Designed miniproteins, single chains, continued (4). Designs and how they scored, part 58

Each design is a single chain, and the fold is of that chain. pLDDT is the mean over its residues in the fold that is shown.

## One batch from the design tools (miniprotein)

Design m13984
Fold by ESMFold2-Fast:
Structure m13984 (fold): chain A 84 residues (1-84)
Amino acid sequence: MKKSTKLPKEVRERLKKEYGITDEQLDELVELSEAYATHGEEGVREYLRKRGFTDEEADEVLKNLGSTARELYEVLQRARERAA
C-alpha cells in the first residue's frame, strides 16, 4: 500500500458489494489503512479520534489489524455503528 487513499472504481465497487459498505465507509477504511502504513498504530489512533472514535474503540480496531482484510472491515463497520 502506497500513499494514495483513492481506489480504482472497479475495486471500490467490488469491496462495497462484498462488505456491504458505502462509498464513505470505504474511503474511511482506505484512509485508515494508509494511516497505518505511514504512521503505524499511532496514525490509526489519531485518524480514528478525528472521526469521533474513542481511544477504547480505536484499540479494538488496532487489535484486528493483524487479521484478514475481511475481518478488519467487519470490525470497522461495527465500530461505526456503535459511534453513531
Scores: mean pLDDT 63

Design m13985
Fold by ESMFold2-Fast:
Structure m13985 (fold): chain A 88 residues (1-88)
Amino acid sequence: MSQEEVEELEQQLVELIKSGDSEAVNRFLSEANEKLDPENFAIFLYLSSYFVDKDPTLGLQVAKNLQVPLETIEEKKLTIEKKLEELS
């Protein structure tokens, strides 16, 4: 998958998080799982669990099992927070 496609999916996730529609976020994650590699999917799962469910436990465990660096997760979290502020 291209970096451009990952960025497009990230933008869709930001808009869905802002909507507060957990069902729409879950549908998006199901579709993203088919398109993203396991590492990027784990990051998206973490971000959705953190921002939508306010319980990052499962997403963080999946990311750790796939050896996603904590620094990468934190950087993506800050990126999403900034994008959410821009949509306010």
Scores: mean pLDDT 78

Design m13986
Fold by ESMFold2-Fast:
Structure m13986 (fold): chain A 86 residues (1-86)
Amino acid sequence: RIQEARDLLRRGAEAAAKGDYDRAIELLERALALDPDNEAARLALEGVRAAQQGDVDSAVRHFRRAAQLDPSLAELLDRAIEHVRA
């Protein structure tokens, strides 16, 4: 369901904001399974994977693009950017 996918996407972004990348990946993959066309979810997942690998620049670019596509996630994704830069 799209609403269930939205909840999972938001929870994934919350996990990313806390630096819990394993949890973020799990939740974002579940969100994409329910809504495969959600570009913001795909970009958030790519950002988390980049962050997990220590690729700060790629993580920041993906999180910024995801926030542009889904402004409701902007605050959480901005916190994820702050966490990956720390």
Scores: mean pLDDT 85

Design m13987
Fold by ESMFold2-Fast:
Structure m13987 (fold): chain A 96 residues (1-96)
Amino acid sequence: NEAEAALVAGKLEEAIRLAREEGARGDADALEVLAAALNAAGKYEEAVAALEEATRLRGRPSFFNYLVLAAALLGAGKKEEAQEALDKGFALVEES
């Protein structure tokens, strides 16, 4: 995934652009990468919106989705909601 490679390389604007293009084509994994890149850019509300769209396309949240969501909520100062997101993420791993 080119968006993921750009994110790992620290090319944040490039990662956002590529992930947004891939997400627009219905790629839920690309929307999760977009959310991680938006979090790194401090765009927490946009990161949450990207994760909601990824969950809609996938039909269920992923563990990674909950981790990125918790990071976005914590960055936005929503500590209680961030903890709830982490708890839900770990519950998915326990069910697997």
Scores: mean pLDDT 80

Design m13988
Fold by ESMFold2-Fast:
Structure m13988 (fold): chain A 62 residues (1-62)
Amino acid sequence: EEELERQLVEEAEKAAEKNRDKVYSDAEVQKARDLAANAEDLEGIREAAKLLAEISAAKKKA
């Protein structure tokens, strides 16, 4: 379960490299987390993981 999510996050991190200069607000971070928690299918989880990876890359680099 968590293993699959971790792999998707890692793949999303590579996509986030293209938008590494993007800055996200705390509200957007919470929205992404809510999206991940409410995702009912794999595609929803993938979208949420992609957003979270973008936010993590932007915040961790700052």
Scores: mean pLDDT 65

Design m13989
Fold by ESMFold2-Fast:
Structure m13989 (fold): chain A 56 residues (1-56)
Amino acid sequence: GLSLVEKLVSTGRLTEDQAQAVVDSAKEHGISDSTLARVLQQAGLLTEEQAEELAK
């Protein structure tokens, strides 16, 4: 599968640098992939399907 950064870039809403910064921030704060997926879905950066795929 695609990396988390590549999945975020594929939405067309984030650059690679922005996606990397989001992932790094989540890791620094101990945020789980499922929590990150929910936050990004609420922000409109991921579709429901993309958020579910990320949370696997």
Scores: mean pLDDT 74

Design m13990
Fold by ESMFold2-Fast:
Structure m13990 (fold): chain A 75 residues (1-75)
Amino acid sequence: MEEKEKLEEELKREVQRKVVEAASEVARGLGEAVKARVENEEEGERKFRELAERARRKEEEVRRKREEAKKKIEE
């Protein structure tokens, strides 16, 4: 069987894990930010800004992982 297929599946799973991890962390942060905003508007705004920055970082991590996977599969 072609070794490339096994590598492709493994890399896709790694990317999927990274996506799920990032989504879970952002979702938790969103819940916390919403709760903070209800209690204190200033703290809520701060939490939302932190969440936005964190989401941006997670998007970059996922993008990097996808690009690395693509390079290994399709180089």
Scores: mean pLDDT 76

Design m13991
Fold by ESMFold2-Fast:
Structure m13991 (fold): chain A 80 residues (1-80)
Amino acid sequence: AAEADGERTLLLVRRRDAEGAFKDAEYYKKLSDELKTLADELGKIDPALAQSYKDLADQYKSIAEKYRETGEKLLAEARA
């Protein structure tokens, strides 16, 4: 009984962690998209500041991809 209960708890935790990772991925993707829009608008006024926002947007995009990969791995483990 104890082993089956432990597996159920681990699967629930992994699903919860996967959901959290996907939510974080969406959050950072949204920030990346917003920063890119702002950088495009600023590019005509302050190209140096626009480039800084593009660089930050690329960093957030990378963070979003890492969270998505983590969520996919956790879901694969939860399906096993």
Scores: mean pLDDT 79

Design m13992
Fold by ESMFold2-Fast:
Structure m13992 (fold): chain A 91 residues (1-91)
Amino acid sequence: SRHMTDEEIEKIEEHLREKAGLSEEEIEAIERRVEEVRRELEKLNSGEPKLSELVEAYVWEYRLGLLQRASEEELEEHFELAKEELEELNK
């Protein structure tokens, strides 16, 4: 699989912002952390990180950002929607 592009990341962030009420600053912070994880995975694996690894990183960072704003059930719903969107973009 390929790396998530900035466009793919932006689409997921836009979706989660609309559903979870994240601020632009919070979205930018999450994007930066996920990009750091992606870079570390690239070095470790000498190639493209797996889609599942990037989705897991997104879920973790969004949970940290949304801890005070959304329930676990709401976060799981957002995760499923983001995962489906990522899978469509990588077909």
Scores: mean pLDDT 58

Design m13993
Fold by ESMFold2-Fast:
Structure m13993 (fold): chain A 57 residues (1-57)
Amino acid sequence: MAKAEEVHRRQNELARDAAARVAAASKQTPTQAKLEIARVGEQAGRDLAALGEELLA
């Protein structure tokens, strides 16, 4: 139970941070915004996969 609660807190923090970065990137050039969104998506994917694997293990 405690581990699942920690994972949920981490997921919420990652999602909020990713959203803030995407919002900040939207004020850049279209090219920079696309690149930053791609980076955020890739990092979030890896982080979520690691958390999911840890939770399901």
Scores: mean pLDDT 74

Design m13994
Fold by ESMFold2-Fast:
Structure m13994 (fold): chain A 68 residues (1-68)
Amino acid sequence: SAEQDKKTIEAVKAIGDPVLIAETGMLYLLQGRHELAEELIKLALESGDPKAQEIAAKARERLKKIRA
């Protein structure tokens, strides 16, 4: 549900690790949870962490192909 997705995003953000945010986004993408994945990918890209941005960029490209 949307409320559970919000709680998941808040919990991952509270950890404060951009790489974990990016990896969690990729994991949800692979599970077919595309809306939750998109929010986490966006947060990782906005984090300024180069490793998180690399993982998130790969997830974003995969999401674009799924939506094409």
Scores: mean pLDDT 83

Design m13995
Fold by ESMFold2-Fast:
Structure m13995 (fold): chain A 59 residues (1-59)
Amino acid sequence: SKEEFKEKLIKYIEELGKKVLEAHPDAVVKIEIEGDKITLTIEVDGEKKVLELDVEEAL
């Protein structure tokens, strides 16, 4: 279901965030969930990177 897919995506994004922090301990990692939109924000070495995923677009 969409809900199960969303839960799996969230777990995947959380794992990615952990790996970033392991490689760059000074990084700031933020995960935001707004309805069907999942946003991963990474700030490292003064640079901000944003990855946005829409569960509705993936289905």
Scores: mean pLDDT 78

Design m13996
Fold by ESMFold2-Fast:
Structure m13996 (fold): chain A 61 residues (1-61)
Amino acid sequence: GTIVVKAKKDYTAKSPEELSIKKGEVLTFLGVVDEEHVLVQNAKGEVGLVPKEVIGGAGMR
């Protein structure tokens, strides 16, 4: 199954490599990039980095 995570708070992308997300948004977890960043995909299929502190809760679907 696909691993999913939930946004803990709104986040606005600060670089072209980052993804803007909304609090409560369910995202596909793609992997850990570094100690502070994870790679996620939104429901539109957009892929980008977000700080790991804005993400919480993980499950499979």
Scores: mean pLDDT 79

Design m13997
Fold by ESMFold2-Fast:
Structure m13997 (fold): chain A 70 residues (1-70)
Amino acid sequence: SVNEVLEEIKKLRPDLGSFFSLVIRVAKKYGIDELEVAKEMLKIVKESDDVVEIINKTMNFLDEKIKKAA
């Protein structure tokens, strides 16, 4: 479930918990698969410890999904 994946992400990076919640909310607004976005965020967090890199990779993924949904 989206909530289970999101909880795992927030346990790994509690400093970015509000950011991850906002990203899922934006995905929902644009009709993007919330679970796909949550899984990608989990992958990004596991592959990077840098806050700026995590934010940039997450935003780039979300932007590309929004473009394809239009």
Scores: mean pLDDT 85

Design m13998
Fold by ESMFold2-Fast:
Structure m13998 (fold): chain A 72 residues (1-72)
Amino acid sequence: MSYRELVEEISRLTGLSLQQASELMSFLARKLGLSRVEAGKRLIEKIQTLPESVTGMLAAIEAIIALLKEAE
């Protein structure tokens, strides 16, 4: 999956704009010590493991917290 495809998928899953999704990938890459592509893949995988009741912005927040917690 290309960087653009990851940005588009995160935007779709979270309701974030393409710019916000791109910025989130860059933030996670820096915090986790990963490439932007790897950070995007991890974020999508984490969102997909969340309960169906957790969607949009809340899904983004929960996935971010989980990924940062795993890095400790």
Scores: mean pLDDT 80

Design m13999
Fold by ESMFold2-Fast:
Structure m13999 (fold): chain A 72 residues (1-72)
Amino acid sequence: SELQRRLEELELRRLLFEIMRNSTQYTLDHAERNGAYVPEAERAKMQADIELLDQRIRELERQIREIREQLA
């Protein structure tokens, strides 16, 4: 169905954004744990990128829930 195809597209986009978000978070966490020097500006940019991805993931999750409710 049209809704099922849309659901699959949104779920794939959410997965890709989750991978990107988790990869960036892992890099920051690894640097913090090991005392690795990361320039403040670069760290701030990575944090901003995570926040932007979290916002996009939340919006996708909202859309996914709405479609799932329509399919139930």
Scores: mean pLDDT 88

Design m14000
Fold by ESMFold2-Fast:
Structure m14000 (fold): chain A 71 residues (1-71)
Amino acid sequence: MSADEWIEELEKKYRPKMLAAKSLEELDKIYDELAKELHEWLVKNKVSYIEGARALAELESMYLEARQKLQ
């Protein structure tokens, strides 16, 4: 499975959770869970650290969008 396909699945799972967050603290906890799930996926699939870093950077854009809505 390509990293891109896994990223799309993570976006579908975490995007609604992040958009539903009511506070920055709640959003940060959701992002921590996402980062942990990504790390577990990297270990399970023996993916390189560089590929993992690219995946996390793409998913971070979703976190930043949700964060911008919280004041």
Scores: mean pLDDT 77

Design m14001
Fold by ESMFold2-Fast:
Structure m14001 (fold): chain A 80 residues (1-80)
Amino acid sequence: LDEMREFAKNSGTGLSTKQLSDNTFISVVGRKSEGGKGLQVSLFQFDPDGFPTELAHLSTVSGTDDDGRPVPFVPSTTLT
């Protein structure tokens, strides 16, 4: 978990973490795209030993809401 927070800081954007069980977590790490608009989002799972496994890489395009804030979207956030 701390490793992913540090990764998110180094990548210049946010982190969202969800616990799946006592020993496994999913983290969503976003990175700003410099070549275009939007974010690159990767999904990771952590083992109890803290070893990360990348489950998916998603690309997203940001728009703007009524307030002028960027609103990224992703096709799915659930794993089965």
Scores: mean pLDDT 50

Design m14002
Fold by ESMFold2-Fast:
Formats: sequence, C-alpha cells, structure tokens
Structure m14002 (fold): chain A 65 residues (1-65)
Amino acid sequence: GPIDLSTTPVGEFLRAFGLPVTSPAEVYGRSGPEFAEPLRRLQEALGIPVTGVGDLALVEALQKL
C-alpha cells in the first residue's frame, strides 16, 4: 500500500525500501550491489539524483521528512 511519510517512522520507511537501518544517517557511505537497488528506489521516491550510493544529498533529503 502507499506509504504516508507523515505517520511512518523514518526507520520503518527505510526498511520498506530494503535498507536494514533505523536512522537517515545510517545510509551515509553505503554502496555496493546489495544496497544499489534499494538506494536507487529510495532516491527516486524522494525526487533526488539516483546514484545508488548513500551520499550527503540522500541523508539531507531523509532528514527533511
């Protein structure tokens, strides 16, 4: 079903994209084949550049939620 970001904890939202983390900061520096697809899907959902790596732009976008 649709994810309502106003009521869904950020950690639960991240896990819904296949990222086993509890905070936005934990995605920083993550890369590699196992994280590429979940990170790209998350970046696409947030409307930021799709790189497949946990960069500062991704952390900042998640912190604005």
Scores: mean pLDDT 72

Design m14003
Fold by ESMFold2-Fast:
Parts: structure tokens; sequence; C-alpha cells
Structure m14003 (fold): chain A 65 residues (1-65)
């Protein structure tokens, strides 16, 4: 895959993972969030991956209470 395809897929997984986590589907959301982080990092979007990982952790921590 090109870096652009990896970034696009990572952003798609990020959006879906965060949506699932916010709905309380924490296990499914967490899996997609982890996958999104890996794809964004591989695409070279390291700053975006780091910012997304912080937001993902925040959402998961709130739902895991």
Amino acid sequence: MSAEELAARGRELAARGLALAREGRVDEGSKLITGAYTLLTEAGEEAEAAAFAREGRRVLDEQGR
C-alpha cells in the first residue's frame, strides 16, 4: 500500500474506533483504535497518530469507568 492509502485507512479506522468507544463498545473500539495508530505511524503521520492515540486513550478511559 502507498503511504496515502495507509493514512486513509488509518483515518477510517480511527473514526470508526472512536465512534464505537463513545457508544460503549470499548473492546471493538479499542481494537480499531490500535489498528488506526499502527497504520498512521506506518504512513509517516506520526504527529497525527500521537494526537489520535491520546484522544483514543481519553475516550476509552471515560467509557471504562
Scores: mean pLDDT 79

Design m14004
Fold by ESMFold2-Fast:
Structure m14004 (fold): chain A 75 residues (1-75)
Amino acid sequence: DDLLEQLAVAAANGNREKALEWAKKYFDAGGSAERVAQIARNFRAAGKTEQADIVLEAALEVDPDSPAVREARAA
């Protein structure tokens, strides 16, 4: 899933603007909120909390009511 990979790369680089751009494209294409939440959990597991926050903030900007994203942010 190229759009999800681009979101992860943008977040890894600390690029909030590009992360939001790719999150919008991913969700517009019918992408899974669970997969986005998993990317954020993977960053946190690696000790990359800033990158996890970039992913979750981008996802919440697009879909603030997503249960998967809200739960990942609360953890």
Scores: mean pLDDT 82

Design m14005
Fold by ESMFold2-Fast:
Structure m14005 (fold): chain A 64 residues (1-64)
Amino acid sequence: MKQQAQQYIQQAQQMLDSLPNPPQEAVQQLKQAQQYLQQGDYESAKQHALEAIGILEEHRRQQE
């Protein structure tokens, strides 16, 4: 659903902004999520946003 995909994309953006050097893999996943959202593919947008979040959470765990 569009709103859910947008929410996950926003969450991933907030997490990226909180990191001084975010992993490029997470940045690429977020860009793909935004691209799918623009195309109207809300399931793919959501999936890529969730992958970005997962990568960012793992990166933060490794930093701590």
Scores: mean pLDDT 81

Design m14006
Fold by ESMFold2-Fast:
Structure m14006 (fold): chain A 57 residues (1-57)
Amino acid sequence: SGVVTREQLLAMLRAWPALAHLSDAQLEQGVANIFALYDTDGDGVLDAAEFSAAFGV
């Protein structure tokens, strides 16, 4: 869909083998930092506009 929740992003990062060596705390910190910068509404999701601004897509 056109939105990603904090929990969906965290689950995606946990599923990636390249990131398996990172602790849950490190993954959660990364997700929290992304949402702190780009979740303008503070609603716990990143919409298409926020993704476009953050990642150029």
Scores: mean pLDDT 70

Design m14007
Fold by ESMFold2-Fast:
Order: sequence, then structure tokens, then C-alpha cells
Structure m14007 (fold): chain A 83 residues (1-83)
Amino acid sequence: SREEIEELVDVLRNSEDEEERKKAAEELVQLLGTEDAEDVREALLRAYPTLDEKSRAILLEALLNSPHKEKALALLHELLGLP
């Protein structure tokens, strides 16, 4: 849901616990394999420039390790400004 996505993005951006940030990133990336895929992609594209270096690294690692390879790689390219 949109509310769940917004809560996970907030944890990824603002949690003081690195493990909570990692879990939030992994859950967001898992949603790329669901009907919420477009909402997650949009939310992460909006959030990415507002993330600190650590949260960006966590998100990129989660995308690289995703079982949803096609969608995860497409989003990774978009986040990095690649064609």
C-alpha cells in the first residue's frame, strides 16, 4: 500500500539503526515484484536525492541482491541517471 511504502521510505531515510534501514530497503525492493511496483519505483525516485550516502548505499545493495532482477536493475539505472 502507499502508506506502507511511505513508512518504509521514512525508515530508510531517518532510522538511527542501520539494520532497520537495510530491512526497509529489502522490503521496498521486494514490493517491486508486486502490484505496488510502480508506486515503489516512483517513491524511490523521489526519495533517492534526499537520502544520505549510507542510505543510498544500502538501497543500491538491496537492488543488486534482488531476485526481481529486471525491475531492480531498471530502477538502479534510473536512480544513477544511466540510460
Scores: mean pLDDT 84

Design m14008
Fold by ESMFold2-Fast:
Structure m14008 (fold): chain A 66 residues (1-66)
Amino acid sequence: KDGGEAFARIYRDRLAPLVGGDGTGVLPDLVKDPERAKEAIENPDAFSPPLPPLTEEERQVLLDYL
């Protein structure tokens, strides 16, 4: 419930640069595909390109929301 807005903020601030300004890039489907989003957050090395460095709190919020 409370994590939804926090997830959206973290996604926009931290992950949006990987989406690209036109909505292309590596993260276009993370919000639509929670399994892929969880995989990318739990294991950034399995994601290409890797996620930008997130704080532990940001990572927990994203994982808790998913």
Scores: mean pLDDT 57

Design m14009
Fold by ESMFold2-Fast:
Structure m14009 (fold): chain A 77 residues (1-77)
Amino acid sequence: SEEIERIAAEARARDDGTPESRRAATREGLLRAIDAFERRTGDTELAALLRRRLDALANGDQAAVDAVAAEIEALLA
């Protein structure tokens, strides 16, 4: 819990301090959060859409981002 958060903060403080390093660490954290969400809920469809959205954002593909956002909205309606 709190100790895990502290270890994560210490690991973040020991990165090379570049914006690229911080963005890579954030992306890995988001992917781990999606994995945890999928394990807790069993919602593989929403987890797949969330992963596709991260990939589209990383690639700068706005059309793919918009398409995934529409699919997420439809799934949650």
Scores: mean pLDDT 75

Design m14010
Fold by ESMFold2-Fast:
Structure m14010 (fold): chain A 95 residues (1-95)
Amino acid sequence: SLNDKLIKVLDDVFNSLSKEVQERLKSLFENTKTKISNSKSLDELEQVIGELMMKLLGEIFTLRGKGDYKSADEVNDALIRFFNEAQKIIDEYEK
């Protein structure tokens, strides 16, 4: 299903992160997976994806603010990867 494909992308992105960043983002990613699983429409899925992206942007700013540029760059790369892969899946589903 579309939800299963998005969850797989989320898991693949999370598992690509360092252990330090995984520990920081674990609750966010688990909550997002639950919200995706409970989504009943494309609009709800897009809202959940948007919420994740905004929260990841917040994490990037927080990490940069404390001088952790390495973790900030890692989160930024994960954000870009997730957005691109999720957008591709949604675009293919809408065809």
Scores: mean pLDDT 87

Design m14011
Fold by ESMFold2-Fast:
Structure m14011 (fold): chain A 92 residues (1-92)
Amino acid sequence: MEVLFDEEEKKRSIAQARAIAKELGVSVEELVAKPLLEVAKLLIKKGYDEGLVMDVIRGVALLRGEELTEEEIEEIVKKALEEVKKEKEEEK
């Protein structure tokens, strides 16, 4: 779907997903196999910013051949943030 997105934006999102997979010590294929909510939670727990997490989720979806709306990505990240915050508060 090159006509819908700037090729540089697609490459950037995919590059972010690849970089994060490397930082996590996993293959890109392993990251793509995880639920998007689980990927978002892992990144948040590692201290990544919400904006970067959204970019990575978009990149992972693109690597699956899926096009998510910005609203869908935002909803996934928001759920992950709320869940991680509750988990951290209970483990304190």
Scores: mean pLDDT 76

Design m14012
Fold by ESMFold2-Fast:
Structure m14012 (fold): chain A 87 residues (1-87)
Amino acid sequence: LTEEEYLALNPSQQVAVEIGRELAFLGVGVQAALVLRKLGVPDEVVAEVIELGANKDWEGLIELMERAGVPEEVIEEVRREIEAIEA
């Protein structure tokens, strides 16, 4: 949804859209965390990825994955998922 389309919704519809966005963003963070765990990244770093995803800090999340040595192909997949949600 564009900002103009969102503002045209009634308050109940706006709340439903926000809940949907929160669930979608949580899903991205969880997927990134599962990938990091499979790669042997420490639980402390995995928790930080989840927190960054919950805060919609996509730049920080990608930067952390790069520092953790996640393969570029996996990082590109995460970027595509984020772009799909932001669209």
Scores: mean pLDDT 68

Design m14013
Fold by ESMFold2-Fast:
Parts: C-alpha cells; structure tokens; sequence
Structure m14013 (fold): chain A 103 residues (1-103)
C-alpha cells in the first residue's frame, strides 16, 4: 500500500536527520513536524492536490526545514514545479513555528 512507502520515506528521512544532527529530537517529534506540514499544505491547497502528493511534499519540506542538505533528502515522486508550489503555500512565520518543533 502507498502508506507503507510513505512510512518508509519518513523513516529514511529521520535516519538521515539523526546521522547528520544526532538524536536531538525523537522520531515522534520528527513525525509531528511532517504531520503539521501536511495539515498546512492540505488547508491551503483547498483540494488541489491528492493526499499522497501532499504527504510526499510534507516529507520533503520537513527535510529542508530540519536542515538536511537537498541532495541527501530521499527522492519523492513529484515534480520540482509541484514541490515549489507546495513550499510557497507555507509562510515564513509558519516555517519558523515549525522549526521550533526541532528544539
């Protein structure tokens, strides 16, 4: 199921984060960051994107906000244009609030 692939991607991202930044945050807090990004993207996109696309975008953006180099973030099966559109939905204020979950 697609949910298993999404879970695997989020787990791979957390392992990369842990390797680069140590265990400064728990896996549960990292998953909370992904879910919060997903909720923002879902609310602001007003049904424009499928849930899988929003979840993939949330995983990618969680990696960027957590300071993982873009080249180290696991590849997500969505276009660069879609990723850019999703990133623009999150305000700078919302990005700063999301980053507080990493402390």
Amino acid sequence: ADEEKLKKLSEELYEIYKKIHGDSISKDKFNELIEDIYDILKEKSKGKFKSKTLKLGAIYLAGKLAGIPEKEIPEVDISEKTLEELEKLISEEEKEELKKKLV
Scores: mean pLDDT 82

Design m14014
Fold by ESMFold2-Fast:
Structure m14014 (fold): chain A 71 residues (1-71)
Amino acid sequence: SAQLYAEAAKQMAPLQKQIEALKEQIDKIKNDISMPSSVKQQQIKALQEQIQALMDKMNAALDQLNDAVHS
């Protein structure tokens, strides 16, 4: 239902905002001319792992929504 999808979107919005903030941090690190490449790679990897964890939470929420719609 449209209402069920709207509620899911509302719950996922904070996770999407966190992912976008982490992506912005990665872009800032990539553009930082004062930071050594090895340090950039380590920090970007850590931020990418955080993004993956948030995406996994979003996927779990979508799986719950799909089960509710198709069960």
Scores: mean pLDDT 81

Design m14015
Fold by ESMFold2-Fast:
Structure m14015 (fold): chain A 72 residues (1-72)
Amino acid sequence: TKAERVLQKYNDLLRKLLEEYKDSSDEERVEAETKALKELIAEEFPEEPALPEDASFTEVLQRFSELLKKLR
């Protein structure tokens, strides 16, 4: 399903970021994860409104969860 494909992309992205930022600060890693998740949402849900530039990781993750529920 589209939900499974999107979730797989998110998991792959998270693994890459964890490897890339393993020696970085938690703040830098969270910022990178937030940006990457925003880009994934824009790519996979282009009809949805863009998230604010200053949206927190928690806000972006919450939006992602809601969008995945819409695919059911």
Scores: mean pLDDT 79

Design m14016
Fold by ESMFold2-Fast:
Structure m14016 (fold): chain A 67 residues (1-67)
Amino acid sequence: MSEEEKEIYVKLAQAKKGEYVAVALDERNAIVGIGVGETEEEAKEKAIEDARARGRQIARIEVFRVE
């Protein structure tokens, strides 16, 4: 696991109940960005922003609701 992946997992653990977490993944299913928001759309936008800031290419985005 890269240092970049470890940072992303820490952000995942910090999400609050009722929020949405979006995970940006590359073509090899490596996590390249993460976003947390009050809505699915906000979480996706934040994940794209995070991946862009890291200079990484996104193949797909997965979204989860924290319950």
Scores: mean pLDDT 75

Design m14017
Fold by ESMFold2-Fast:
Structure m14017 (fold): chain A 83 residues (1-83)
Amino acid sequence: KEEAFKKAQEYLKLYLNIEFNEKGEPYDLTQLFKFNLVQKLAGVPVTGIATLENPQELIGILRYLRDHGGPAELDKIIEELEK
């Protein structure tokens, strides 16, 4: 679960240029606004935070990205986060 979360954060960094600190918060205000927009587009609550405490928001974002051309390995990350 922790490894899947780490892979999800790396994907968001590489795909969307959003980098998170150890608390699951985007590093700066510009990245926070980008993340809030992604949360809105994915239809998840706009919390501005990606954490294992509320993995459903992150799962929704990864499903949105997968449906819009994201790679098949996202399916495995989603599966591990749902456990």
Scores: mean pLDDT 77

Design m14018
Fold by ESMFold2-Fast:
Structure m14018 (fold): chain A 120 residues (1-120)
Amino acid sequence: TPQLNQIANQLIDLVNQLKDLLKEALSKTKDENLKLKLETLINVLDKIEEELRRLIESDLSEEEKKEQLLAVIEELNRVLDEAEELAKELEDKELSNQVLSRLSALKKQLQILEQEVKKL
């Protein structure tokens, strides 16, 4: 379905924005434990991106694609919540506030995409 594939592409864009943000945080922290946790979230996001690309290429029914997109959105909400907790651990408070602000914007974007899937 063209609309579901469009939403999947918008989710891929959100995943890439989140990966870039986490990579920026990773490059600026000195905490080795925090680096490992950030790298783990980036790896989870790589898997989510692969799943979304596979979904776009799949010959699944509209209902099956909706169910899978909603499951991906639920997983992304969990990743965003974990990213917020890790951002609070950043030693640079200006960087922490900047990352948290950008995460808040991504959460709002994800909520809009969830509502668009539910309308279809």
Scores: mean pLDDT 91

Design m14019
Fold by ESMFold2-Fast:
Structure m14019 (fold): chain A 81 residues (1-81)
Amino acid sequence: MKKIEFSPEVRAQEDAALATVPGEVEELKKKIEEYLKDNTPENRIKAANLFTALGILEAALDIAGRDTSEIRKLIKEFSKK
């Protein structure tokens, strides 16, 4: 694994972009729970698509060297339902 070093300007832009991530994770969580309430095949497919989006966010944050613990916990929680 190679550590990527960013200039202060690039880091500030990255921090600004990543400031929305907790809100995006919370929105995905709410939508997954909403789709699973009716537990229909169509809603399960929609929930699976949102799980894929969570996995993409987790991978992107991991590559950027950010903490992914909460996203990983959320994925595990829904995998048990």
Scores: mean pLDDT 70

Design m14020
Fold by ESMFold2-Fast:
Structure m14020 (fold): chain A 78 residues (1-78)
Amino acid sequence: SLEEAKKLLEEGKKYLNEGKYEEAKKAARQALDIFKKLGDKAGEAEALSVLGGVYRKQGKYEEAEKLEKEAQEIRDSL
């Protein structure tokens, strides 16, 4: 549901801010899946941004840049 996706996105952002990167990644991926199924492009972009932030904190810069670029391209299309 949209409510579940928003809650997962909020949890993902909170975990990222707390340095709980594996929990943040899991929550953001689950939110991303739901937003994609619903066609919620704004939610999809936010979930991709959270995932990109996690990868960047883990030193996986190429993966982070790819996710951040995908999120920005979605936002630019809105």
Scores: mean pLDDT 87

